# Designed miniproteins, single chains, continued (3): the designs that were tried, part 36

Each design is a single chain, and the fold is of that chain. pLDDT is the mean over its residues in the fold that is shown.

## One batch from the design tools (miniprotein)

Design m9222
Fold by ESMFold2-Fast:
Structure m9222 (fold): chain A 65 residues (1-65)
Amino acid sequence: SAREEADRTLIALLPSVGGIDEAVAEALRRRFGGRIPDDAAELTRVPGIDEAKARAILRARDAVA
């Protein structure tokens, strides 16, 4: 689906543009199956993602959806 494709693309780009390293991107893939949850609180459960990073990820997701 377009949402799954957009989420996969965004996660792959996070280390390059979002100030999130590849280990955090890999943790997102492992925890959520390559999907980005709709809630910032779910994202903060990933080690290396604080509330500010979670909100930035969700803003980036919304910008490409």
Scores: mean pLDDT 72

Design m9223
Fold by ESMFold2-Fast:
Structure m9223 (fold): chain A 55 residues (1-55)
Amino acid sequence: KDLEILDEASREAAAAYRRAQAAHPVTLTSEQQRGDWALPAVRLANEKIKELEKK
């Protein structure tokens, strides 16, 4: 449904933003790289959890 589409788009946007930020400011590069090495499903789940928490 629309709500799921928006939720997934939001997660993808957050991931893209995190990657762009990692490329520019090098503050927590190690932690961000560690996330990229995780399984795709695990990474996506963590992003969704963090996004819900910031709400």
Scores: mean pLDDT 58

Design m9224
Fold by ESMFold2-Fast:
Structure m9224 (fold): chain A 74 residues (1-74)
Amino acid sequence: DRAAAEERIRAVEELARLAGVDTEEITAAVRAAVEAYLAGNLEEAAAHAARAEALIAAHREEFLAAYERLVAAR
């Protein structure tokens, strides 16, 4: 369901905003991976995908702290 996927994306964006994480950098890395993949540059696509994964992993603690604040605010 597209609506459910969009709601999930908005929830992740809200958590990232509360965590102070810049999602534009993650989105740019994902977009670069897709563009490299479509151009047939699989090595570059893998490198950009790995960068996006590393950015997400690096902000794991910030996301958890933001989630705890969101739950406490309710």
Scores: mean pLDDT 69

Design m9225
Fold by ESMFold2-Fast:
Structure m9225 (fold): chain A 62 residues (1-62)
Amino acid sequence: KRIKIEDLVLFILNNPEDVTEEQKKNLADYIEKNKLSLDDEISTSTLKKLGFSQSVIDKILK
């Protein structure tokens, strides 16, 4: 399953306690290295590799 980066960013802004600084850094680094925009999508498997838990991913998908 894939998530729009825009939706992921909005989730982080609305749920700052659910995401660590390390996870935010890993995500920011991934976005920068791959030159992604807010309209691009990221897979849930990639988010897991960046350190996001299944519980957090499930919250984003709601």
Scores: mean pLDDT 81

Design m9226
Fold by ESMFold2-Fast:
Structure m9226 (fold): chain A 73 residues (1-73)
Amino acid sequence: SLLEQMEELEKKLTELVKRFMETHNEEDLKKIEETIEELGRLLEEYVSDPELREKARAHLEQLIEKLRQLLAS
């Protein structure tokens, strides 16, 4: 489902961010940017369904908080 695709991308993004923090590799940064773009596209698809809108926003907030925590540590 669309939600499952978002969750997989969130997991991928988290791993890419951890890797980039350790390696400072430009290719890993590029993959992070590409993954964020994919998440944005899926979120727009989710917003078209009012029943899933709140769940999509909650996941986005959780992702942002996870990234903030990873960057702060």
Scores: mean pLDDT 71

Design m9227
Fold by ESMFold2-Fast:
Structure m9227 (fold): chain A 94 residues (1-94)
Amino acid sequence: SVEEILLEALTKKSSELPKDTLATILNIAIFNPDALIEALKKLVDEGKVSAEDAIIFALSLSVLLEALGQKEVAQKLRNFAKELAKKYNVPLPF
C-alpha cells in the first residue's frame, strides 16, 4: 500500500532504500497526489511518523517535483506541509 511504501521511506536511511521505492513515490505523487497526502496524514495521526519528518519529506518531494515540471502537485505538497505545521505547531522556514 502507499502507507507501507511511505513508512519504509521515512523510517529507513536513504542509502538503504531500494531505488525503485523513490521512483514509486514519485509516480504516486504525480498521478495520485491525494492518495500520497492521505497516507502521510494517516501515518502522522497514528504516531508512526513524526509531523516534522512528514513535513520535511513533503517539502523535499515538492522541490524534486517542481524540478520535474510538476508545479501543481508540488504546490499541493507545500500546502499539505503548511497544514501539518499549523496542526502540530511545527515552525517552518517560510
Scores: mean pLDDT 81

Design m9228
Fold by ESMFold2-Fast:
Structure m9228 (fold): chain A 99 residues (1-99)
Amino acid sequence: MSALEALEKAIELLEKGIAAVDAGDLEKAKAYAKEALEIVEEAKDELFALLPTVEERMRLLALLSTLYVATRITNPELLRQNLETALRMAKELLERLSA
């Protein structure tokens, strides 16, 4: 899987995670967040190589941190907000790499 494909897959998983929260399935939402985290972590070195600035690399680390926190949230409103933040971060990172 390419680094860009990893971000695209993470975006799909985060959208599914938000839908799972809306359906009341918090365990499924956390499972999607964990899968997204594992995919981005596996692609981390390739993503760092594609990111030319320290600022952009810090954005990737912020995404990983947000995904990690999502796997530990028990409150559904906070989990939804965290997943929405991770989704936005992943989309912004994909946009920058696709420019």
Scores: mean pLDDT 87

Design m9229
Fold by ESMFold2-Fast:
Order: structure tokens, then C-alpha cells, then sequence
Structure m9229 (fold): chain A 85 residues (1-85)
């Protein structure tokens, strides 16, 4: 169902963001590839998954002391939320 696809896509987006923030680009790309398959089936997943990834990146970059990157990710997430509303 769409609801099951949304739940899986949000989890994939958050895990891909974690992998990217940790420098595990190979894992991030593999997770993004699976997410891309779901987005092709349900284009409506694009906005919520991008927002989830950016919010996750903001949190992780802040934890790493990368405040400029954290601020940029928060600003991007806010911008996409406004566009999706």
C-alpha cells in the first residue's frame, strides 16, 4: 500500500542520511537506490522523504559539531516543507 511504501521510504531516507553524514557513501548510495525505486512507483514520496533526510542530516551534523552544514540542512528542510504545504 502507499502507507507501507511511505513508512519504508521515510526509514530509507533517514538511514541514507545517517550513512552520508558518517561518510559511508557506498551504503548511502545503496539506500538511495532503493528509495529511488519507491519514488518511481509513488512520486508523492519525493517531498516527505527529502524533508526527512534533510532533518536527519541537520541533527547528525549538529551532533558532529558541523553547525554550518546543520543550519543549511535545516533551512533546506524548512523551504521544502513550505513548498509541500
Amino acid sequence: SFEEALAEALELAREAARAAAQGDIERAEALQARLGELVKQYPELKAPTLIAALETLAELYAEQGREELAAAAREAAAKYRALAA
Scores: mean pLDDT 86

Design m9230
Fold by ESMFold2-Fast:
Structure m9230 (fold): chain A 62 residues (1-62)
Amino acid sequence: SEAAKEAVKEAFKAYAAGLKALYEKAGIDVTVEVVFTDDEVTITITTPEGTRVETAKISDAL
C-alpha cells in the first residue's frame, strides 16, 4: 500500500527530527540528512566527532 509506505517514510522523518532535537538540546552541533530511495532510507548524522550513517529498508517496516 502506498499509504502504508508513506506512513513509514513519515515515521523515519519523525525519528530523524527527534534525533536532531535531542543532540541540539544536549548542546551538540548536528546535521541530520534523510534520503529515500525505492525501498531504502539513509539517515546521515554529522556531529563534531564524526559522521554516522544508518540505513533501513522501508519494506521491513510494513
Scores: mean pLDDT 81

Design m9231
Fold by ESMFold2-Fast:
Structure m9231 (fold): chain A 71 residues (1-71)
Amino acid sequence: SSLVEQLSDPDDEVRLQAAREIGRIGGQEEAIEPLLDLVRHDPSDAVRGAAAHALGQIGDEAVRKAVEEAS
């Protein structure tokens, strides 16, 4: 399975590891919407923090566009 699929895993440790790895790699635009969902709604503070960091690594313009489309 892809890292993006792991962002939707029922195990918070799996989601945390996937978000951290996406943040480390960067450039994963397909992860923007799942990462935004984690930042807004995930019950784990650690997962939300890792998702926010990963969004920063993907890039401001791509994230801004995804947020506008989700509003």
Scores: mean pLDDT 78

Design m9232
Fold by ESMFold2-Fast:
Structure m9232 (fold): chain A 76 residues (1-76)
Amino acid sequence: SDQEQEQIRRDFLKALGPLTQQKQQAQQHLQNGDTQGAQQAIDQMQQVADSIPSPGVRDAALELVDQLRQQLDAAS
C-alpha cells in the first residue's frame, strides 16, 4: 500500500542521514589516525543500523559498519 511504502521510505531516509554523517566522520578520523574518534562514529552507526525496521536495509547498514570496523582494526 502507499501508506506502507511511505512508512518504509521515511524510516529509511531517517536512518540514511545519520549513517552517512557517521560514515564520513569515521573515515575522516581513520585518515587522521584518530582511532578513538573512528570507534565512536562506528558505535553510533551501529545504533542507527540496529534501529532500522526493514531487515534488508538494516543488514546493508550493518555491512557498512563491519567494513569500517575492519578498517579500524587494520589502523589500530
Scores: mean pLDDT 83

Design m9233
Fold by ESMFold2-Fast:
Structure m9233 (fold): chain A 62 residues (1-62)
Amino acid sequence: MEEFREAVLSLSEETRELLSEYLENTKPEDITVEKLTEIPGVDEETAKIIVEYAREVVELAR
C-alpha cells in the first residue's frame, strides 16, 4: 500500500491526472501493466506496483 502512494506521488501532475482517469474507469481486476504503461510517464516498475495494489484490493474484497 505505501509503495503505491509513493509511486503515484513520484509521477508528474499530468501523468497523475491521466492515471486517476484510468483507475476511475477501470475495474481493479482489469488493470494490467501493459495498459498502465500506455499512460505517458508511467514506467513498467510503477505499473507493476499499481497492478499489485489492485490485486490486493480484489483479494481483500472477496
Scores: mean pLDDT 73

Design m9234
Fold by ESMFold2-Fast:
Structure m9234 (fold): chain A 63 residues (1-63)
Amino acid sequence: MKKPSIEEQAEKAVELAKELGLHRRYSRDALVAVLVKLVDPPEGQEEALAALLDRLIAERLPE
């Protein structure tokens, strides 16, 4: 597959963060910023990705 959807990119980014323990090293806001930068979404999708990542991190990556 060439380019995954924004939702798929968010899920992969959260999985990567969990695997690397990034959620234990960064605050939620800092982690969202790092993952948005890592994913490098298309123009206009950064805000949507950030919102989705913030929600997924809060729900799936507990303290």
Scores: mean pLDDT 75

Design m9235
Fold by ESMFold2-Fast:
Structure m9235 (fold): chain A 69 residues (1-69)
Amino acid sequence: DGSKQIQQKIDQFEAQLEALKAARDPQGLRQLAQQIDQFISDYSKSLTPEEIQRLQALAQQALDTAAAL
């Protein structure tokens, strides 16, 4: 089921964000934001508006954290 795969990927992005914050890796955080943007682009027709908002929030949090390091 595609929805299960999407939820797993969102959970994976959240876990990666927390790991990169702990590592204080600004380049990794910027790369994660790019990967999230690509995922939104690739799966836009399969994502709910709520899932898109959550993913955009994760990407923005990654960029904001990278800028603060």
Scores: mean pLDDT 87

Design m9236
Fold by ESMFold2-Fast:
Structure m9236 (fold): chain A 80 residues (1-80)
Amino acid sequence: MARVVDVKVEQKDDYAIGTVTVEADGELVQFSATVPIGETYEATFTAELSSGKKVTVTVKLTAQPDGKASIEVVDVRVEE
C-alpha cells in the first residue's frame, strides 16, 4: 500500500522544484523534479524499497510565467 505524505513546491526565477514524499509499505521515499517557467512536465519516478519491490510515482508539475507553480500527483503504485 502506498500513499502521498507530503507535497512541496518551490518557485525560482527560471524554474520550479516539486518534491513529493510517499509512504510505501512502511518506508518513506522522496522524489524531486524541476520544471522550467511556462511549462508543464509529467514525470515518472521509480525507487526500489528494502523489500525489493518498486514504488512508481507519476506527477504533473506546472510553472506559470506569473510565478505560480503547482504539483499534482497523478499515480502512485507498488510493483514487484
Scores: mean pLDDT 79

Design m9237
Fold by ESMFold2-Fast:
Structure m9237 (fold): chain A 61 residues (1-61)
Amino acid sequence: AEELKERIKELGGASDEEAERIVELFKRGRYDQAGALLILRYGLSNEQVQEIVELAEELGL
């Protein structure tokens, strides 16, 4: 969870609270919602979102 939060902050410039809310979406299995938020609100590329999704899957989220 901490690794995913730090990566979201690094790539998207999100705050601790914002990154934690996105991590919660992954924990709830809301991958589509989390991915859409990362692209639309934080300006991540499809490649960066894929990196974050793969990290979430590796962490068992």
Scores: mean pLDDT 82

Design m9238
Fold by ESMFold2-Fast:
Structure m9238 (fold): chain A 85 residues (1-85)
Amino acid sequence: SAEYEEAVRELREAAEEVVRRGLERARRLYPELTEEDIERARERLEGQVQQVLDEADRLVAEGKVEEAVELLREAAERLRRLLED
C-alpha cells in the first residue's frame, strides 16, 4: 500500500527530525548532559518508534491497513508536537 509506505516514511522522518533538533536543544538547555545520557534518550526514542512500527506491521498482517496508517500518522504527529514545545 502506497499510503502505508508513505505513513512509515513520515514517521521515520519525524523521528529523525526529533533526534536532530532535540539533540541541539538538549545540548543548549542542559549542557551538563553526558554523551551517555544523550545516547540513552536516543535509544529510548528509537525503541518507541520501533514498537509503533511493529504494531502497524501486525495490523497490516491482519488486513487492518487503514488502522495501521492511522496509528503511524498519530505517532508522527505526537513526535512533531515535541518539536513545537
Scores: mean pLDDT 82

Design m9239
Fold by ESMFold2-Fast:
Structure m9239 (fold): chain A 61 residues (1-61)
Amino acid sequence: MELDLSGLVQPGDEVLEVRPDGWLAVRRDGKLLIFAPELDPEFVAEAQARYGLPVEVVLAR
C-alpha cells in the first residue's frame, strides 16, 4: 500500500519515523500521531513508550 505523505504531513510536523510498509509517526502540537494502514495495538504501545507523548492513531490508506 502506498502512503501519500503530502496528504498526511502538515507544516510544523516533526517526522519521527517513516516505514516503507506505510507506517508514519509525527509529532504535532506535543502529541504523537501514528498514520497506519491497519490498527496495531502493540506498535502503538511501543511508540508511546519510546516517545513519551499522548498517542493518536489515524488509519491511512
Scores: mean pLDDT 71

Design m9240
Fold by ESMFold2-Fast:
Structure m9240 (fold): chain A 87 residues (1-87)
Amino acid sequence: AKVEVEVERLSPTTVRVTVRVGKGMAASLPGVDPSGDREATLVLEFRSEEDAERAAELAKEAAEAVNAGDFEKAAALEEELASLAKR
């Protein structure tokens, strides 16, 4: 199943990231109900508008890389996103 990522900017410095995982991926986790798609929502606060905008771009690019099978690129983009979130 493909991973879908929806990125919404709630304020100049606040980004909401919604990750939707298809039921086939969710079913691989022990104790998880496989009957539906799983959705996780993260709300991230950033120091500046530029960091929030960059984080939104990185999240979208990482999702595209995963869906294209480029896991090395996805990992690098996720590290950059994590670095911005920890500032």
Scores: mean pLDDT 66

Design m9241
Fold by ESMFold2-Fast:
Structure m9241 (fold): chain A 66 residues (1-66)
Amino acid sequence: ATEVGEHLIRGDEALRAGNWEEALEHYRRAKAAFDAVADQFDPETVAVLRPYLEGRIAEAEARLAA
């Protein structure tokens, strides 16, 4: 979905730039958008994207906590 994809791209760009707060905000928005339309994805895509988004959020949160 456009919302999920855009926030993932912006989150990854912020992560590469070391902007952990911006990355976390974008990943949280990507996950919220994904959760809203998860039923529109096939189950295999959900099984890949959900842990990916959760992992990125956890990484950004860990970086901000350090």
Scores: mean pLDDT 80

Design m9242
Fold by ESMFold2-Fast:
Structure m9242 (fold): chain A 104 residues (1-104)
Amino acid sequence: SAKVVTAPVGGTVTLTFSHPRNSGLNWYIQKPGENAVLISRNGEGVGPYKGRVSASGDSTTGTLTITNLKPEDSGLYFAAGLQKNPVTGKDVLSFSAPTELVVV
C-alpha cells in the first residue's frame, strides 16, 4: 500500500523511496484524474519545480526533498529509472512503490 505523508503549506518535506536497482532516477507526481508529470531529472527540479525540488539516491533508495510546499504539491509521488536486464543487456523501465503527499 502507498505510504501517506502529511506536511504543512510553506514547509519542507523529505520523501524516501525503496526502488529496484535503477540508474538515472526521475521523479513524478500523479494527481487524481491527471497524467503523471515529471518534477525532477538528474537530481534537480524541472519547470515550475526548479529551485524547489531536489533528489538524490543510491542503487536501492531514492530521496526527494520539496521546499516551500504548496497545496498543489499534494499527490502521489514515485521514482522511475532504467535497470539493465543482466541476461539481455537491455534497459527496462522500473518504478518505485508510490508515496502519497498531503499538504495541509
Scores: mean pLDDT 79

Design m9243
Fold by ESMFold2-Fast:
Structure m9243 (fold): chain A 82 residues (1-82)
Amino acid sequence: LDEAIDAIIEAYVKTSMEKELEDLTEEQIEAMRESILENTEDARELIKNGEIAKNMTEDEILEEIGEILGVDVSVIRTVLEA
């Protein structure tokens, strides 16, 4: 589960950064990464401490986590397979 959460957070950070990378300095990119990671801390804690997994299939868990983080399930699956 921790590995899956880590992969999902990395997918979210990567996807979010890709949208805005073209016109940013290295300093701005680092600040944006930190901000995105801070914004996902609450989601990470909810996933770790929550009841999400108790009654759900793996696919349903991935869909729910993707919705919380705003990441497509396809991106999450790609990161998990890598």
Scores: mean pLDDT 55

Design m9244
Fold by ESMFold2-Fast:
Structure m9244 (fold): chain A 88 residues (1-88)
Amino acid sequence: MYAAQARARAEEAKRHTDLAINSKSLEDHRRHVLSAVGHLIRAVGYEIDSRLAGDDAGAAQAQAAIDDAVSYLRSKEPQIDERYKELL
């Protein structure tokens, strides 16, 4: 079910955001930031697929989860930037 896949990817984006903030190296930091972005891209694709399949209710739930994950990532931008500078 596409909506469930979208929500799972949105949660993975939040998880990788936290991993980036807690990373111990520049390489791990970069990897987790890019993973968060990659999961959001896939989540949007699954939301669209859910709507195209006629699952409007599932797509709405997926959209809410993606919007929450994006809001979370944006709220953590200062901490992500601070961690990057600490690892220099």
Scores: mean pLDDT 89

Design m9245
Fold by ESMFold2-Fast:
Structure m9245 (fold): chain A 74 residues (1-74)
Amino acid sequence: SEGEKIVEETIKKIEEVVEESLKNKESIDRLEQRVKQVVHDTLVKYGEKLSEEQIKKLGEKAKELLEKAIRELE
């Protein structure tokens, strides 16, 4: 479905942001802001095309990726 593709593309974008932040040794605050911005922009643009389950999955995956990255920066 289009919603599944949007979720996958957004997760990939978050992974790219995380990888770039880790390579550049960005602050945890900056990484959190960038990840939250990607999620926010996706929900503003595509929220009506996403099911409640897809929105929840995106949020949970974003949190998981962010928590893993924070552990690597500490």
Scores: mean pLDDT 83

Design m9246
Fold by ESMFold2-Fast:
Structure m9246 (fold): chain A 64 residues (1-64)
Amino acid sequence: DAKEEAVRAAREAGASEETVERVERAMKSGDKDLANLAAAGVAAESGGEAGQRVAELLKKAGVM
């Protein structure tokens, strides 16, 4: 499921638990603004490629 894949990608990239929780909240709420903030947080902590991977998974899940 794209939801679990986005969360897993953030954890695998070494994002903080706070940033991973934000990815989970974006997936549950469908909030595009929260999804963008979550992907940006992953990019800031773990690099642009990690953030882009999470953004692509959020887009596939229909929340971006």
Scores: mean pLDDT 81

Design m9247
Fold by ESMFold2-Fast:
Structure m9247 (fold): chain A 100 residues (1-100)
Amino acid sequence: SQALLDRGVEAARNVAPQAIANNNGEAVAKVEAYRPALAAPSLEETLAKLLEIEKVPLTVEEQLAELREAGLEDADLERIVAALREGLARAEAVRAALAA
């Protein structure tokens, strides 16, 4: 469903700035762990690092198979990753505003 994908993208975009705004130490630490994962040069490497951070006991191939079975394509995953990257940039703006 396009609506479910759009909601997932919006949630991904907001997770990092919300963690900073709420001063949730565990969520902030998790968001900071996402930073090097989202800087990875490929979708496959990004997914591998995210699975490690989330402690998901699946290989990249197994996770991709589950996501494709759920109707997500590689382009959909790239949109979610892009939204997470936007969220990190927004989190820095929120952090700067709170420090002022």
Scores: mean pLDDT 72

Design m9248
Fold by ESMFold2-Fast:
Structure m9248 (fold): chain A 93 residues (1-93)
Amino acid sequence: STAESAELIRRLFETEDEEERERLREEMLRRGVPEEVVERLEELARRALELGADLPAEERLLRLAAHELGLPRAEIERMSREEIEERMREKVE
């Protein structure tokens, strides 16, 4: 289910705990998300942290979304969180 993937992506970027990200990865696998997709999502979350570990989760998501969607950061900031989640979901699927 793509809606389930979007929810888990949001939770993944909202958490600042490395262990909790591993738990979310396992939950995605249990829900039938392909391992390749889960690995890609986990790597995206890690890259967001490397770009700004001290930044709020929303800021990390915006940076990652701009990079992955190929849009200017200012445009990403004007999108709703739901729109960002939807676009990111389609990008990985």
Scores: mean pLDDT 68

Design m9249
Fold by ESMFold2-Fast:
Structure m9249 (fold): chain A 96 residues (1-96)
Amino acid sequence: MTKKVAKIVAGLLSLIGAEIDVELAESLSEEEIVRSVEGAAESAIEAARIAKELGDEKTVEKIIEMLRRIAELAREKGLERAAEIAERAREEVEKI
């Protein structure tokens, strides 16, 4: 149980970090932002699977909301690759 909770927390923290990296896009390369969003997407999908297994629907909904926000913010900043990665991850989580 504790190990599963740690993965959920790691996924949520990764999404927060990716959102900050997208917000600070002028200070980071597009490649660094894409890597941040890719890592966060992978962690978020794993976190959502674990949350679903534990019956934690609120955490799944929160992950979907955070991925949507990252995709929206990335598009506003012209970071289409990062936006597409976040959107595909959101679609994957919605299928869980």
Scores: mean pLDDT 86

Design m9250
Fold by ESMFold2-Fast:
Structure m9250 (fold): chain A 90 residues (1-90)
Amino acid sequence: MKAEYLARKEELLRELAIELGGKATPNLLQFVRDVVQRSQQLASLVAQGVISEDQALEELRQHIQQLGQQYGVEPAAEKLLARIDEELAA
């Protein structure tokens, strides 16, 4: 379910870090932290009925792309987005 997926976002990001061989630059670590924080904020807004789960996921996708560009970690952002789409398709 989408709500369960949003709640498990931190685990997904930890898995991404493992797939990158456990090597993290300061920029990648900041990217991961900012994505987790935004995911938690969006999950809170969904729980409060302010936005839908679909709106939250679209906002998160846009934010991941933007942060990937800002921190110069676009490959990590692309892997994370692919993982999100894979989980939602399953």
Scores: mean pLDDT 71

Design m9251
Fold by ESMFold2-Fast:
Structure m9251 (fold): chain A 71 residues (1-71)
Amino acid sequence: SSELEALLAELYELQQQLGEALKAGDLKTARELLERIEELVREGIARFPEHRDGLLTMLRVARAELERAEA
C-alpha cells in the first residue's frame, strides 16, 4: 500500500540520518533519531503486522549501529 511505502521511505531516511549523526559523533541527535525509528516501527507493526519481522530487522540494525558508536 502507499501508506506502507511512505512509512518504509521515512524509516530508510531516518536510518541514513542516524548513520550521518554517528559519523559526526553527534550521539544526542543519534539517540533522538533512534527514538523516532522505534516509534515508527511500533506504528508500522500495529498497522501492518504482516511486515513485523522486516520492521523489527530495521530497528535491530539501527540499535546495533548506536550501540557500536557508544562502545
Scores: mean pLDDT 88

Design m9252
Fold by ESMFold2-Fast:
Structure m9252 (fold): chain A 80 residues (1-80)
Amino acid sequence: MTPEAEADVERGLALLESIAEVGRATKEILDKMIKEGKITPREAIRLVVSAGIDYERMVLDEGVPREEALEAVKKKIEKA
């Protein structure tokens, strides 16, 4: 691969890891919101992806502590 393509793959994998971490941390909140009819399963997926992107930006680009960034994205999901 070119160096640029390799860097893009690494960023993509880091984003997937961030999405998975956010999804795992927010699963109970999302399951409850779906059961209460507040969101659909498709909307839950979109929220996790959006929150994962925000989490990655906060931790990697903005230097926010992982625990603080995770709490911020959890609050964002709860307000959806």
Scores: mean pLDDT 78

Design m9253
Fold by ESMFold2-Fast:
Structure m9253 (fold): chain A 89 residues (1-89)
Amino acid sequence: MLEEAEKLGREAEKLAEEGKGKKLAAEAAELYLEYQIEQGVNNEVMKEMLLLEIEALKLEADDTEENRKKAKELREKVKELKEEELKKL
């Protein structure tokens, strides 16, 4: 699973600027989340951030005005969670 998640992640990053990588990025994030669960990593904040990113990517892939607004809100939540975790370091 990790190798496939890494491959899809790299492909998604390459295509992200073209708007075509959003679905692949969501699949890569889902595989990465599954990998972390299999390894026994139980970091709830990291899982929450990954789930929000997956939802945002799926919404962006459908590219409607409503979905773009919802994806932006989810992206902002991920940013806030990341900043809170960085402050704890």
Scores: mean pLDDT 70

Design m9254
Fold by ESMFold2-Fast:
Structure m9254 (fold): chain A 115 residues (1-115)
Amino acid sequence: SIEERLEQIRAALEAMDPEALLLGGIREALRELLRYLETGDLSVLETVTIDGVEVLVAVLPYVMAELGASSVIDLMGKEEEIKAAIERAIALLEAGDLDAWREAMLEYARLVLES
């Protein structure tokens, strides 16, 4: 069932060390991404040295959960909502609220499983 799969995902998230996902400048890269979204200056992205997977794991769950999206295609045309969600995600990550990150991951997983 969806509930059984969500409990498996919850257990996996609890066992995961999310600090490993946030090491090495992810916060700086998220700030650069936010600057790109504010200015439209693509050159800002050239200074980002993080793996796209790290950005996906750190940021997209917050955006997807907040906007009720199960795929990136559901985000098309929602630029201002995405910007606001990324800004909130950066603030939570900078505060070290990893429980909020786990909850966002679980909600994103639920949206995917129910789609």
Scores: mean pLDDT 64

Design m9255
Fold by ESMFold2-Fast:
Structure m9255 (fold): chain A 65 residues (1-65)
Amino acid sequence: MSVEERLRLLVQSLEARRFDDPEVQAVVDKTVKQLRELLEQGDLKGALEVVTQMHEEVLRLSDAL
């Protein structure tokens, strides 16, 4: 599976999921919008950076490892 295909599936998965924490949901919604735009542009590097930033922000909000 290509990086692009994995990112597209990640976007679909995130859109299909409902997160109980509204702050986490807001971060996910923002990330989905950014990922869609970057994928339309073919910017796979930018898309991966956005995924990393989302992961870090979610961890910060949840105080998880």
Scores: mean pLDDT 77

Design m9256
Fold by ESMFold2-Fast:
Structure m9256 (fold): chain A 70 residues (1-70)
Amino acid sequence: SIAELLEPRVTTRWTTPDGRPVERTMDAAAVVAAIRENAANNVRLGLADDPEALEREQARTVRGHVETLA
């Protein structure tokens, strides 16, 4: 499953000017759903032939971006 290529949760952390820590977490399932919808739309529009291959490629790209931002 492409979900296995992503972290279970994507967390971003920062500190406000008053020294208060803030954290936001996004569920990987929501990211997977968006990737699948995009792949299906590309196949429907004739831009790609294999939605599963496109899903895996996009999941790897998203994972790479998350790793870079960490």
Scores: mean pLDDT 60

Design m9257
Fold by ESMFold2-Fast:
Structure m9257 (fold): chain A 65 residues (1-65)
Amino acid sequence: SEIEEKVLELAKQGKNEEAAKLTAEYARQGKISAKDVQDIAKKLIEAGQTEAAILAANAGLEALR
C-alpha cells in the first residue's frame, strides 16, 4: 500500500515517468510482484491516471522479466 500511495501521488502531480520509474525500481528489487504491478496500474486507471498506468505497467512488468 505504501508504494501504491507514492506512485499514485507522483501520477497526480503529472510525474508519469517518475511514477513508472519508482514502480520498475521496486519490481527490480523483488519488493513487488507482477500482481502488485497490475494492482498499481488498476488504481491509477481508477484515479483517471491512464498515461501513468500504461507507463507503470510496462516498466514494472519489463523489470520482472
Scores: mean pLDDT 85

